# Ledger of designs, part 29: designed miniproteins, single chains

Each design is a single chain, and the fold is of that chain. pLDDT is the mean over its residues in the fold that is shown.

## One batch from the design tools (miniprotein)

Design m994
Fold by ESMFold2-Fast:
Structure m994 (fold): chain A 86 residues (1-86)
Amino acid sequence: SEELEFYLKVIDILAEQVRENGASEEAIDDFVSAVAAMISSSDPELAEKIYERAKEILKEILDEKDYEEAVAFLDRHLEEIKKKKA
């Protein structure tokens, strides 16, 4: 969908900004917060696709410990959207 393509493009742009800033804690926090907002504003199907793309990017940027924490945070937001539709 055009909406999915738009969100994936925004996520990729934000990821590039994180990489350009040397993966600073502030840039990473801004990225994770933006993705969480996108997930929370989406239907479950769109939210899952946003979540999967964000996980791929975070795996490249973060060490294992920070990756697990960020993914757990995003997973909580994804589960809330799934509950809202159930």
Scores: mean pLDDT 82

Design m995
Fold by ESMFold2-Fast:
Structure m995 (fold): chain A 100 residues (1-100)
Amino acid sequence: MIEKIKKLIEEVEKLIEEARAAYQAGDFDRSRELVEKAIELMEEIVKILEKYDPERAKQFRKMVELAREALQRDVGAAIDLLRSMVEELKETVEELEKKK
């Protein structure tokens, strides 16, 4: 359901902004926890997306893996990747709505 994806995207955006605030404050542990939660929600979005567009879902799954790798190296890099993923997801949702 596209509405569920939209709601999950809003939750991910909120977590990303909270993670950025924690990162800027030097609370790297808090930032990491928030990024991990955002990645989990992104995985839920990908599972829903598989029912509508399996090919795009596969692309987003690869991006989720890249975000997990970035998180092991630098939390800031993971935040930047998640922000890019959210922008691409918003475009994907708009395209899916136009197909109706």
Scores: mean pLDDT 83

Design m996
Fold by ESMFold2-Fast:
Structure m996 (fold): chain A 118 residues (1-118)
Amino acid sequence: SMEEILEKELPKLVEALTSPDPDVQAEAARKIGELASKATVEQAKKILDLAFEPLIRLLTSPDPRVQAAALEALRNILSKLPEGLRDVVIKVVERVNPQAAELLKNYDPERLAAIAAA
């Protein structure tokens, strides 16, 4: 069930986002993105609350695969949120990484997925 996954697996994935291994960070971000893609609005808010700060930090990663995976995860979370909350999140991303904020508004998910898979 999604509730059990969010209670048991999401905290582990959030911890993995702070791993010194970029492969672990990228996989954790991808899995969080997958959970977000299946989430209700309430579940997406819970994912955002737990994962937002670590995902934002990964946008400044020197590894482009990690950056792409974090951006895709944030994009999937944002797609489930009410417009007003989405706008607030995008403004926070703009402060950390203005280019990533533009990608969240306008980027094709197929192109972002291709970059993350490379």
Scores: mean pLDDT 81

Design m997
Fold by ESMFold2-Fast:
Structure m997 (fold): chain A 67 residues (1-67)
Amino acid sequence: SFTVTLTSEDGQSFTVTVTDLRADAPDFLSVGDWLHGTSDNGVEYRGLVVEVDGRLQVVLSEVPPAP
């Protein structure tokens, strides 16, 4: 598990603990929202808000460093 700071398109930021590239999403987010994230070690992530078993979650993908 590691920590990522996520930012919504509306500019709201929050910190989540990520396990297996997933994190719980705050209730102010909606399914289909895209998030930008940065880990504590500087790795960039892209997040997508999904609904799993009636709960909002963020699925994270590492953004490859630009060449």
Scores: mean pLDDT 77

Design m998
Fold by ESMFold2-Fast:
Structure m998 (fold): chain A 50 residues (1-50)
Amino acid sequence: SANNLDELIEIAKNDPSVKKIVIKMPPGGTGIRTGSRIYNATGKEVVVEF
């Protein structure tokens, strides 16, 4: 199935108006790893919310 996360990362990476990325995680998910990956890909502030 298509993964919308990769599309959102690409948009955030290339848009200089995007200063902060907020990710909503389900309880007990792999959220910490996902947040780190997005930060490493974009260099922008990432906040993980549960």
Scores: mean pLDDT 70

Design m999
Fold by ESMFold2-Fast:
Structure m999 (fold): chain A 65 residues (1-65)
Amino acid sequence: MAAEELERRREELVRRAEEVARRDPSHQNKLDAAASILKAGGSEAALEAAERLIREYEQRVREAE
């Protein structure tokens, strides 16, 4: 993956994690962990893991609304 594409994806995932945490603070610690991994420059596997976690909580928040 190109560096600029990887950085853009990382920024998007961080924003999504922060948005979900604002809507459901009960999961903030897990989302903070995902954001920390992304900011630390995690591997492609770490980005995929963070994206799956964020997507799962996005779905839960949507179902709770």
Scores: mean pLDDT 69

Design m1000
Fold by ESMFold2-Fast:
Structure m1000 (fold): chain A 103 residues (1-103)
Amino acid sequence: MTRNDLIKELARHILQGIADPSLVESVEIPPEQLPEFQELFDEALELAGALLGQYSDEEIREILTRAGFSEDLIERIIELARRLRDSPGSERARAVLELLENA
């Protein structure tokens, strides 16, 4: 797994936990990967926040570009985040996860 792949996977788990807390209990982190998760946790939180629309449009573009998302997907994420800005975090997390699965 590349560093960016690991950050994306951690961010996905964070989003899944926000969308449905019961799903978090099924997440198994292999012991050999634990130090990598600790080191990358802050970057995964930043990515999850960007996916939830917690940053400016410019900051979201920069964060998602660094994470390796396509320009088309980034614009769809920004549009979705702005559309759901007043929605509960759990609803926004579900919508983002659905968008990522269907992209």
Scores: mean pLDDT 72

Design m1001
Fold by ESMFold2-Fast:
Structure m1001 (fold): chain A 114 residues (1-114)
Amino acid sequence: SPRRQAEFLVNDLMYRLLQAYLAGDDAAMEEAKTLYIKQFERFAKKLGASDEEIEELVKWVKETLDKIHELLRGARAARAAGDVDAYVALMDQIHELFKELLERVLEFVDRLEA
């Protein structure tokens, strides 16, 4: 189903970002973000989304992924410093942004399937 495909793409993105984070590889994080955007654009076009609808959502997705990347850098620094409270707060923010990403993508898919 389109919903399952959308969930798979977000979960694959999350997995790739966490692997890059654990490796300390910022270039791999940029590659994961770029791959997700390309996969999402292809997926959305197959569902009949307009170029304008895709561009609007992709702009927001890119901004959201850039925020996640900065928060992951902050979490890495907090962990290295032994600042558990800062680490937990940053990871909670990352979790909320991924939740928002998934919810907005699923709402987009549900509108196209209506």
Scores: mean pLDDT 89

Design m1002
Fold by ESMFold2-Fast:
Structure m1002 (fold): chain A 85 residues (1-85)
Amino acid sequence: SADARRQQLAQIQAQAQASLDAFLASLNDDQQRFLEQMRARHETQRLIAEYKREHPDKAPTPAALEAIRKKIAEKDKELLNKFLN
């Protein structure tokens, strides 16, 4: 059923998150900061590409880039909350 599939997907995601959390816990603070910066950079570049797809004749403003950065942080927090709760 759809409910069983949702529960199974949630379990897989929870296990993946637990494995990631265990890996991150094995890193020192400098390594954790570096990994977070790399993730944020990659996601920012993807969102800039999406912005350009919707607005081909426009460059993102500094305010738009800051909004994208906040979106990345908020999305990551939301994903963690969904997978851990």
Scores: mean pLDDT 73

Design m1003
Fold by ESMFold2-Fast:
Structure m1003 (fold): chain A 68 residues (1-68)
Amino acid sequence: SLEDQIQALRALAQRAGPDARLHLSRSASPTSPVALVLAELDGRLVASLAVTDTPEVAAEVERLNAER
């Protein structure tokens, strides 16, 4: 569910730590509804989460980044 994805995203942000930046990476394929949230620290990928590409997920990524 969307709520489960938002909770998983918050858990990812907590595990990645406050210094990691979150990026919403969409598939190069225009037909894929799936996106990846990537947690990056010092130019390295430290965690990732598959999500559905929705406005609510995009908004939560921006909110979590703004709180850092």
Scores: mean pLDDT 80

Design m1004
Fold by ESMFold2-Fast:
Structure m1004 (fold): chain A 100 residues (1-100)
Amino acid sequence: SAEEAVEEILEKLEELLEFAKEVDPEFAKGIEQVLEVMKETKETESPRRALLTALAFVQLITKEAEERVKENPDDEAYKKLYEKAKELLEESERLYREAL
């Protein structure tokens, strides 16, 4: 269901947040803000709208992680952060398709 897909995306975002805190505290703060907005969106919007919003935020987070790698091309921690963000995006897109 769309509701279950949102919950799974949020759980995986919390896992990404814990890793991000060790690599880039400012980037981690952005993920924290997304999680706060998503908790409110889940209560106020339809499950389908909440899922679309979650996917959009994961897309934005992945793009930001890519930019951080471009700024830090020799830093393995940023490369791992981007890989984790890409994996979350791929899983979020799959969950979105399966929930429809």
Scores: mean pLDDT 87

Design m1005
Fold by ESMFold2-Fast:
Structure m1005 (fold): chain A 82 residues (1-82)
Amino acid sequence: EKLEKIEKLVNEASKAIIAGDFKTALAKVDELEKILGNSKDAKVLRDMIRELEATEDERKRVQLATAASLILIGLYIDEKLK
């Protein structure tokens, strides 16, 4: 089921971001892009994850992780409502 796969990938990506496993987070975003065909949001997520990996500012890290999580949740909700 497409929705079940998206839910799993969103959860795995969010968990990876929280754990600081940015390689896994990027891989899960790539899989989401393949399923959804949404290259624009996938690019934004990849850029955020890369900035998150590079940032030394704790406040900026929290902001980026929160923003990325909200985009991931939004992708799941959009697909669920179809």
Scores: mean pLDDT 81

Design m1006
Fold by ESMFold2-Fast:
Structure m1006 (fold): chain A 91 residues (1-91)
Amino acid sequence: SSAARAEARALIDAAIAALQAVADKHSPGLGTALAALATDLGEWALDPRTAEAALEGAERLVEEAAKISPELGEAAAAFLRALREAVALLA
């Protein structure tokens, strides 16, 4: 439904903003790069044909972010949770 898609988009957008804020606190250049990647993963999550690949990509993002810092790993994990919730809303 239109309402479910709007809710899914809002969840993804909020999670991207939170991830960018944590990354920018760590390094300003990293925040911009991660926001761009997270935006692409969010668009993939909203498309049923690419949703599974988006979740796999977000799982890898969590692993890589955790190697940089625990706080960034937690922020990436929150982004993954938002993506899973968005995909579930559209299933």
Scores: mean pLDDT 87

Design m1007
Fold by ESMFold2-Fast:
Structure m1007 (fold): chain A 83 residues (1-83)
Amino acid sequence: PSLLERAEAAFARGEEALRAGDYEAAIRHYEQAGVLYSLADVPEEERNRRLARVYEALGRAHEAMGDHEHAARLFARAEELRA
């Protein structure tokens, strides 16, 4: 599969883990998705949009774990990518 397809699959696994309350697994899957999106041969605007989704998802996972400071930094990164 393409890097983009692998990134989407990793992100989906992260979403599933987050719903299951497996925050450590969710973070690992989202981080893998972020790496794969960053390496994908897609336009910068599309890459930045997809990476913003990853940072926001990572923020939600860290917030659910009570790591509010780390979550705030991740949400800020997502906003920078959308600007």
Scores: mean pLDDT 88

Design m1008
Fold by ESMFold2-Fast:
Structure m1008 (fold): chain A 77 residues (1-77)
Amino acid sequence: MELIEKLFSEDPEEQVEALKEIIEKGVTVEMVPALVKALFSPDPEVVKAANEAIRYALTHGSPEVRAAVREALKKAS
């Protein structure tokens, strides 16, 4: 999926754009590991966008997406 590839981009602007597109198009389970990884980015704007995408997923995501986000966050600790 193109959005997942952009989440792993070295360009912070591309990562932020991908996170905004994920919010607009909806979060899938396949996107969750990349979203959680973005929370640990050295770029503050990427971290901010990732926090917004995670919040959106937990509020508007399917039960499967919400469970995947919770599990990934627990494992990232």
Scores: mean pLDDT 78

Design m1009
Fold by ESMFold2-Fast:
Structure m1009 (fold): chain A 94 residues (1-94)
Amino acid sequence: SQAFIDRLLAEVEKTGPLTPEQREDVRRVAEFLVKALNKELTIEELKDLLKTVLGVPEELLNSLSDEELEEMIKKLAEYARAVMAGKTAAEINA
């Protein structure tokens, strides 16, 4: 939802103002987090995010099992829930 995107942007901007390009990257990541939370994120969409947004090499992506990718989706959903609960990035990664 837009409320989640706005919350994630506000949290990231606490460390400093974002450029327009950085804001767009955060919005794209937030959209994928919402999809993961709603159980709508596919393995194919996760691979696309890892390649296009995070710059993960294709050879590394091809080495990951479906089980490892599904675990990443679960962790993204957990991260999205923690952000919605008002936890900071530091508290989530503690």
Scores: mean pLDDT 72

Design m1010
Fold by ESMFold2-Fast:
Structure m1010 (fold): chain A 92 residues (1-92)
Amino acid sequence: DRLAAGRAAWAALAARYRDAPLTPEVAAEAVRETAALLAELTGYRTEEILAAGEALAEAIRRYGPDSEEALAADAALLALARPGFEALLAAA
């Protein structure tokens, strides 16, 4: 079950960052790993999702997680990942 595997992977990712200090560097790393997980689970536009995740991570490092640049990069990643995520949910 791909959704069960996804939930397990997400829980492991969340556990890894549970005790981490909340810094822009840690937030950027978590975003990169989240994008990689989305690309792996959906198999949809994997290279573009990884590139968008890296762009968001860089925006967070340079401007902070609440910056206009980070919000714009987040919206772009979400728009790119949405069809693959919807297909994954429909297959459940």
Scores: mean pLDDT 76

Design m1011
Fold by ESMFold2-Fast:
Structure m1011 (fold): chain A 77 residues (1-77)
Amino acid sequence: SNLEKAKELDKETKEIGDKLLAEGKEEKAQKILEAAGKAARELAEKLAKTSDQEERDKLILEAAEKVLEYAKKVAAE
């Protein structure tokens, strides 16, 4: 499901952040946390206006994909 896929992507984002912290790259880890927080707030606003469960799951997946893509970019800097 889209929801299970989103959960897997969120786990990968957390693993990237944890690795950066272990390497002493606190500024990069913080950028990822801030991006995740912003994405969560934007997602919450969209979900407040969306009652369809399939569309909600899709929005959750799209948010997770966006955060993971950003995390990979930050880690590669």
Scores: mean pLDDT 87

Design m1012
Fold by ESMFold2-Fast:
Structure m1012 (fold): chain A 82 residues (1-82)
Amino acid sequence: SLEDQLLAAARRLVETARRLIEAMEKGDITPEQAREGVERLRALVDELEAWAKKNGASPELQAAIDELRREVERLEELVEKQ
């Protein structure tokens, strides 16, 4: 289903955000490189939240979107500390 695909996509994006956070914390990536990544992830989480607001989302999909939002917010905070 579309919702199953969105759930899988949200979970993959959470993993991507977590890897970027880890790379930033370890100094394996520059703040400039992380900024490019976070801008893309922010656009994607905004699209997912807008879709969920318009169409409704299962609790599982909503939880995955909320987790993605928190990871993106954490990454944004790390970029701001440069």
Scores: mean pLDDT 85

Design m1013
Fold by ESMFold2-Fast:
Structure m1013 (fold): chain A 60 residues (1-60)
Amino acid sequence: MRTVLAVGTAQQLEANIPAVERAVREAGVDRIEFVPSTPESLPAARKAQEAADRAIAERR
């Protein structure tokens, strides 16, 4: 089981949510943490985190 750290702008974090969900399912990652690169990126990081957590929960 591995933790991955992802850092990006709001646009990148939000646009990559579907890819993050697939990576979690296919790569066998059990936790991903998203770090916003700017304060405005925080909502996008939250959305990406929630999507990843949901994909992980669905695998169990």
Scores: mean pLDDT 70

Design m1014
Fold by ESMFold2-Fast:
Structure m1014 (fold): chain A 77 residues (1-77)
Amino acid sequence: MEELTVEDLDEAIAYLRKQAAAETDPIKKKYLEEQIRALEELREQLEAGKLSQQEVVEKLEEISAKLGEKAKAEYAK
């Protein structure tokens, strides 16, 4: 019934950390590190009971969209 859990965020963070460790492009690595940090903050808020499932999904979508635009802006330099 619930689509996203703290466990799901832990798996996503672990996956991104593995990607960042293997990434050789400094711009892409910086993007991955920022995404990890944003997800870690979201995880802490969810674990503390400060966010509902709906709020977590909305924030996750915002983080993905915002960091995607930021990464594209870095490549434009």
Scores: mean pLDDT 71

Design m1015
Fold by ESMFold2-Fast:
Structure m1015 (fold): chain A 98 residues (1-98)
Amino acid sequence: SKIDEILEKIKNKEPLSVREIYEFVQLLKQDPSKIEEVLKIIKELAKDNPWLKRFLDIVEEKGLEKAELYYLFLQAIKADPVSISYARLYIELLRLKE
């Protein structure tokens, strides 16, 4: 399935395009039960990725609004594409849970 294809890319630490993030979010709207699993995978990958770890720390400590500002900072400094794309995906998934 397309969900499994994108999950495999995430597990392999491959960056996601804006198009892939959009399509993945649309698929997860149809099966919201998978959102928690995706969030857990990103949290585990963040343990070995300092930019992504800091992003998740900001989500937990300061909330989504401050984490979105940090995401924009990562974009501005042109941080690694993996951190940028997974941070964006995480933001979109949290918005689906609201």
Scores: mean pLDDT 86

Design m1016
Fold by ESMFold2-Fast:
Structure m1016 (fold): chain A 70 residues (1-70)
Amino acid sequence: MLSKEEFLAIAKTVLSDELAQALVDALFSEDPEVVEKALKLLQEELKKDPEGMLEKGKQIAEMLQQKANS
């Protein structure tokens, strides 16, 4: 499994620093307030650019797969 730092670095190459940090914090946290904040930021970005967010998700998934295999 990728570390929090590696996941954050990959997410920041494609997402804004704020969204990347919030999503990674939610992934590694059991705090419902942290998860709620991440979901709110994600929904806001999806409203602005749903197709762009889908492509960014694909890029992150591919980079995570490459990192896990190396």
Scores: mean pLDDT 76

Design m1017
Fold by ESMFold2-Fast:
Formats: C-alpha cells, sequence, structure tokens
Structure m1017 (fold): chain A 89 residues (1-89)
C-alpha cells in the first residue's frame, strides 16, 4: 500500500527534523519496516485497522526508549496522523 510507504517516509523525515541521530533513525526504520510488513498482510485479511494501531504503539515505544521527550512527542503526532490516514482509507 502506498499509504504504508508514505507513513514510513513521513515518520522518518519527522525523526530527522527532530534531530535524532543516524543510529536512532536506523533503529526506528527497523521497527517501521517490520510493522509495515505486518500491516500490509493484515490489510489483505481485513484486520488492517488493528494491525495499524499495534504498529503505532510499537513505533511510539521505540522512540520513547531512544530519544528525548520532545522528539517522542513530535514523532507520536506524525505517526498518529499517518495511522488516521491508514485506518480511514
Amino acid sequence: SSLVEEARKNIIETAKEAGMSEEQIKEIEKVLDKQAEEVLEAIKQGTGEEAAARAFGEVIQTVAELGTEEQAEKIKEEAGKQLKKIVEA
């Protein structure tokens, strides 16, 4: 789905703009890639909304462990916007 790829791109761009390091961004990309695969498979099975919500939670937890509170809030806001687009599609 182009929406899932757009979400990945926008979340990573937000992490870069928030000043996260290259190593922190690589760790977030690993989580996003794994979750994107799970969301795409779930969409085929009609459970895409549940998988997208779970993916959102995993991304937010990862960012909270790696970055500052300010960085986590910015990424949470962007991830939430992308989750809404995927769920409402």
Scores: mean pLDDT 81

Design m1018
Fold by ESMFold2-Fast:
Structure m1018 (fold): chain A 77 residues (1-77)
Amino acid sequence: SESEELKKKLEEALEEAKKFAEQYKEAVKNKAPASTIAGYALRAIGSGLTAYLLGKKLGIEDEVIKQLNSFGVNVEK
């Protein structure tokens, strides 16, 4: 169903946001170049925004925002 397809895409976007957020934290810890740190931050935000938009289509944007915030990805402030 459409809802099942959207849920799978949401799970993938959340997984990517978490992965890039973790890579961002590791890059900061290891004093990586500013461009590398910024790159991971932008990828985490991009994946997070995709998850947020999918969450809105599913009517669960609040749950998605909470999960993204738990990864350190703030898509709204």
Scores: mean pLDDT 86

Design m1019
Fold by ESMFold2-Fast:
Order: structure tokens, then sequence, then C-alpha cells
Structure m1019 (fold): chain A 116 residues (1-116)
């Protein structure tokens, strides 16, 4: 499973270091689930990089980022976009980061695009 997730992450254009981290963090996922979460990770990373600094207060840790994307992906797949918004907000706040409502909406949209 880890090697398959590492391959999926590399094929998605993620760095070897991030691919290794994702392979360990998401080793319990099926290959299909891993592809959806990896696409969501990439989409959310691109969205975060494009956000004005004013939309993020504090620091987003890699662990909180991956936890938020994984949970948001699960909730979006269930049709629970409001639950996804809440999960992203709560996970980042617990890690010491606060995101604007606009930023949270953009991240949920990125997850939806990644899983489609």
Amino acid sequence: MREEIRRIAREAGLSDLLADYLAEKFKDLTPEEARRVVRAVRAVMETLASLPPSHISGEITLDAFLEAVREATRLVEQGDEEGARKAIREIFEKSGATLSDEAIDALVEAVRAGVA
C-alpha cells in the first residue's frame, strides 16, 4: 500500500519527501481513496499558495494540513460540504491557524475539484 500511494503522489507531481510522508500517513487507504486524497492535497496546496496572506493567521502544520484534507475529502464524498468546512476550520484552529470563511470555502471547492 505505501509504495502504491508513493507512486500515486509522484505521478500527481508531488515532491519525493511529500510522497513519502503521504505514503506513511495514508497507508490505510485503498488505491482509489489514495488517488482522490492525493488529488485533493495537490488542489488544496495550489489554493493555499494562491490565497492572500490576510486569509491565514498563524501557522499551518503539515500534519494539520493533511488531516484537514483527508477529513474534508471524506465529508465532501458524503455530500456534507458544511461538515467539510467545519472540519477544516476546527483542525486548523486546534493546530494554531485561523482561516477566513472565504479561504475555507476555497479549500472545500479545491477538495471537490480534486475528488471529481
Scores: mean pLDDT 81

Design m1020
Fold by ESMFold2-Fast:
Structure m1020 (fold): chain A 64 residues (1-64)
Amino acid sequence: SREEEIAKLYAARRAVERARELGEVTGLRVERLDDRRILATATTPRGTVRVEVGVEEAIKEAEE
């Protein structure tokens, strides 16, 4: 759905921002854990960053 797409994009953006502090982002995975949560995983040569966001929170933040 469009809501899931927006929430996934928000989660991805947060994970990438955090991963950039470690270095170049070489990989990104975004998955829905359940009806309320999304997990974004960004990979760098220095390590992996995982960011969990609430779907409702992510949609609200992304619309602002």
Scores: mean pLDDT 81

Design m1021
Fold by ESMFold2-Fast:
Structure m1021 (fold): chain A 65 residues (1-65)
Amino acid sequence: KVKELEEAIKNNDVKKAGEIAREIILELLKEEQGEPLSPESLKRGVRALKELGLELSDEALQILE
């Protein structure tokens, strides 16, 4: 998933990059308890992806934020 996200970003495929990033964030935050995501939780997920060394395009960041 992470490698697919980086490939989508390099190919400037904003829509696919956003979909993959959102799916990763949902899996990281939702776990088994399945609570609804708040905007704050989504922001934490985006931060975690950046800390993993992923570069998000401006358009992908707009979709996530």
Scores: mean pLDDT 60

Design m1022
Fold by ESMFold2-Fast:
Structure m1022 (fold): chain A 74 residues (1-74)
Amino acid sequence: MMDVETALERARELLAQGHPHEDILEELKKAGASPEALRAVGEWLAEQYRALGMEDLAQEARELGEKYAEEVEK
């Protein structure tokens, strides 16, 4: 299972390549990211969007991370 550190490294690479939060979180979930990793990535992506003044996208990223974490935790 992909841990928080590995997931954050991958998320950083994907964001630098211009991938949206939906694609990043979906790829990480598909790659076997842990619930904790999906939450951490969602929160990190939310921080990136908030720094750009994109509050709606920040909230979407956080909510999607939580949703995917819950789906994996079953």
Scores: mean pLDDT 86

Design m1023
Fold by ESMFold2-Fast:
Structure m1023 (fold): chain A 77 residues (1-77)
Amino acid sequence: TSKTVSDMAQKLSDRAGRDIPGEQGKQIQDLLSQASKYADQGDMKKASDLLQQASDLAQQAGDSGTSQSAQTLSDFV
């Protein structure tokens, strides 16, 4: 559901802020937080796009776990 995706995206945002230092971590947190907000609003297309962007940035930052989780959420919506 939209609420489940929102909750999972918010948890990923919190994790990314803990695990990824610096500006990239902040950008990934912002993208995941925005995805959570759009998912909560029912805008799954925007949530999916933001989750994909967060996945790509997390992969560039070397956090394969966050990248894979964000990709999975993007595919789920």
Scores: mean pLDDT 81

Design m1024
Fold by ESMFold2-Fast:
Structure m1024 (fold): chain A 87 residues (1-87)
Amino acid sequence: MSKEEKLELLKKGAEGIKKLAEEMIANGVPKSQIIAFTTALLRKELEEFGIPEEVIEELVKIWEEGINNDDLEGALKRIKELLEKTV
């Protein structure tokens, strides 16, 4: 798989996780459960693509902060920027 294909798939995955989190928020799911579920999905995807553990921890932290601050759009943007730098 090319670096470009890998990056595109990771970006689409992150967008999918954002959409899922938005649906969970709309259905009144508690933030703690949204964080637990969506961070597990994000970690699994990043690990499958061979992203370094230090970068995974940074991406997960950005995502958790986005949920806690009600800023999913900003979190997704920061995640995409870090993925572009790393991949």
Scores: mean pLDDT 85

Design m1025
Fold by ESMFold2-Fast:
Structure m1025 (fold): chain A 70 residues (1-70)
Amino acid sequence: SPKLEEVRKRIAEAKTRSDLLKLAIEAYENGDEEAFDLVVRELTRFYGKDTEEQRKLARDAIKKAVEAMK
């Protein structure tokens, strides 16, 4: 998908957790589940654990962050 290729490009250019978090928030607010899942996987790699449980915790944390930014 052209949209997913653009997201992959932005992930590759995003070296900081802050940049990845901004991408995850954007994908979540847009309802783009595929992009959101892809960014969450990159975020969880910074914790050295790419597991289902870690991805769930990261998704929950991002949702709380979005709610707090309103």
Scores: mean pLDDT 73

Design m1026
Fold by ESMFold2-Fast:
Structure m1026 (fold): chain A 103 residues (1-103)
Amino acid sequence: MSPEQQQALDEFKALDKDGDGVITRDELLAYFREVEPSASDEQLEARADGFLKLVDKNKDGVITFKEFLEYRIESYELQRDRHPEASERNIAALRELLAEYES
């Protein structure tokens, strides 16, 4: 497994605190509070809501691993012109991982 594939899995598992395979708004709030304990409740809620808005493509209020991978791929595609070598490598790795979950 590539470093980017492992990082994506590790980040998803850190967010998916109950291990049900989806990330909820409450899990996002809990994660961001742990990562940024100096942030206000308002800042943490804005961050969680912003992340859901970007990643939750089907608008069901939860993030699946597939949606998480699609978001990471899209983020690298937007950065491709600035960081072509790293972006292309990471996009390829994440697309390979996404294909495994579509099987």
Scores: mean pLDDT 77

Design m1027
Fold by ESMFold2-Fast:
Structure m1027 (fold): chain A 65 residues (1-65)
Amino acid sequence: MTVLLIGPLTPEEERLVQELVDRYLARMQERIQGKSPEEQRAVQEETLRRLGEELAARVPQIRVE
């Protein structure tokens, strides 16, 4: 899955992107604590997929291929 930026972001949209990235990274960090390398990889892949979907849903200039 490829995430594309198809136009310029407004300052409000840039803030939303940053907030979503920060939120998903914080949740990922909590979930990987005490996990095996294989489990950490699975959590990272799931987190990136969900982040991409959320960005495409909430930011008009972001598309998922």
Scores: mean pLDDT 77

Design m1028
Fold by ESMFold2-Fast:
Structure m1028 (fold): chain A 55 residues (1-55)
Amino acid sequence: MLAIKVTLKDGSEIIKLEDGRYLLVAPDGSVREISEEEAEKLAAGKVESIELVEL
């Protein structure tokens, strides 16, 4: 499936899935589901790169 991957300056990644869910991948590799509001708050001023990825 296609997803949008947002890499943050601290090495964390936010993955937006086609179904509208958001995942946070921490620098240690741990994954958790987050809300859209949490994703926007985490990305604010901290975005390193944005890419389209196939999962």
Scores: mean pLDDT 81

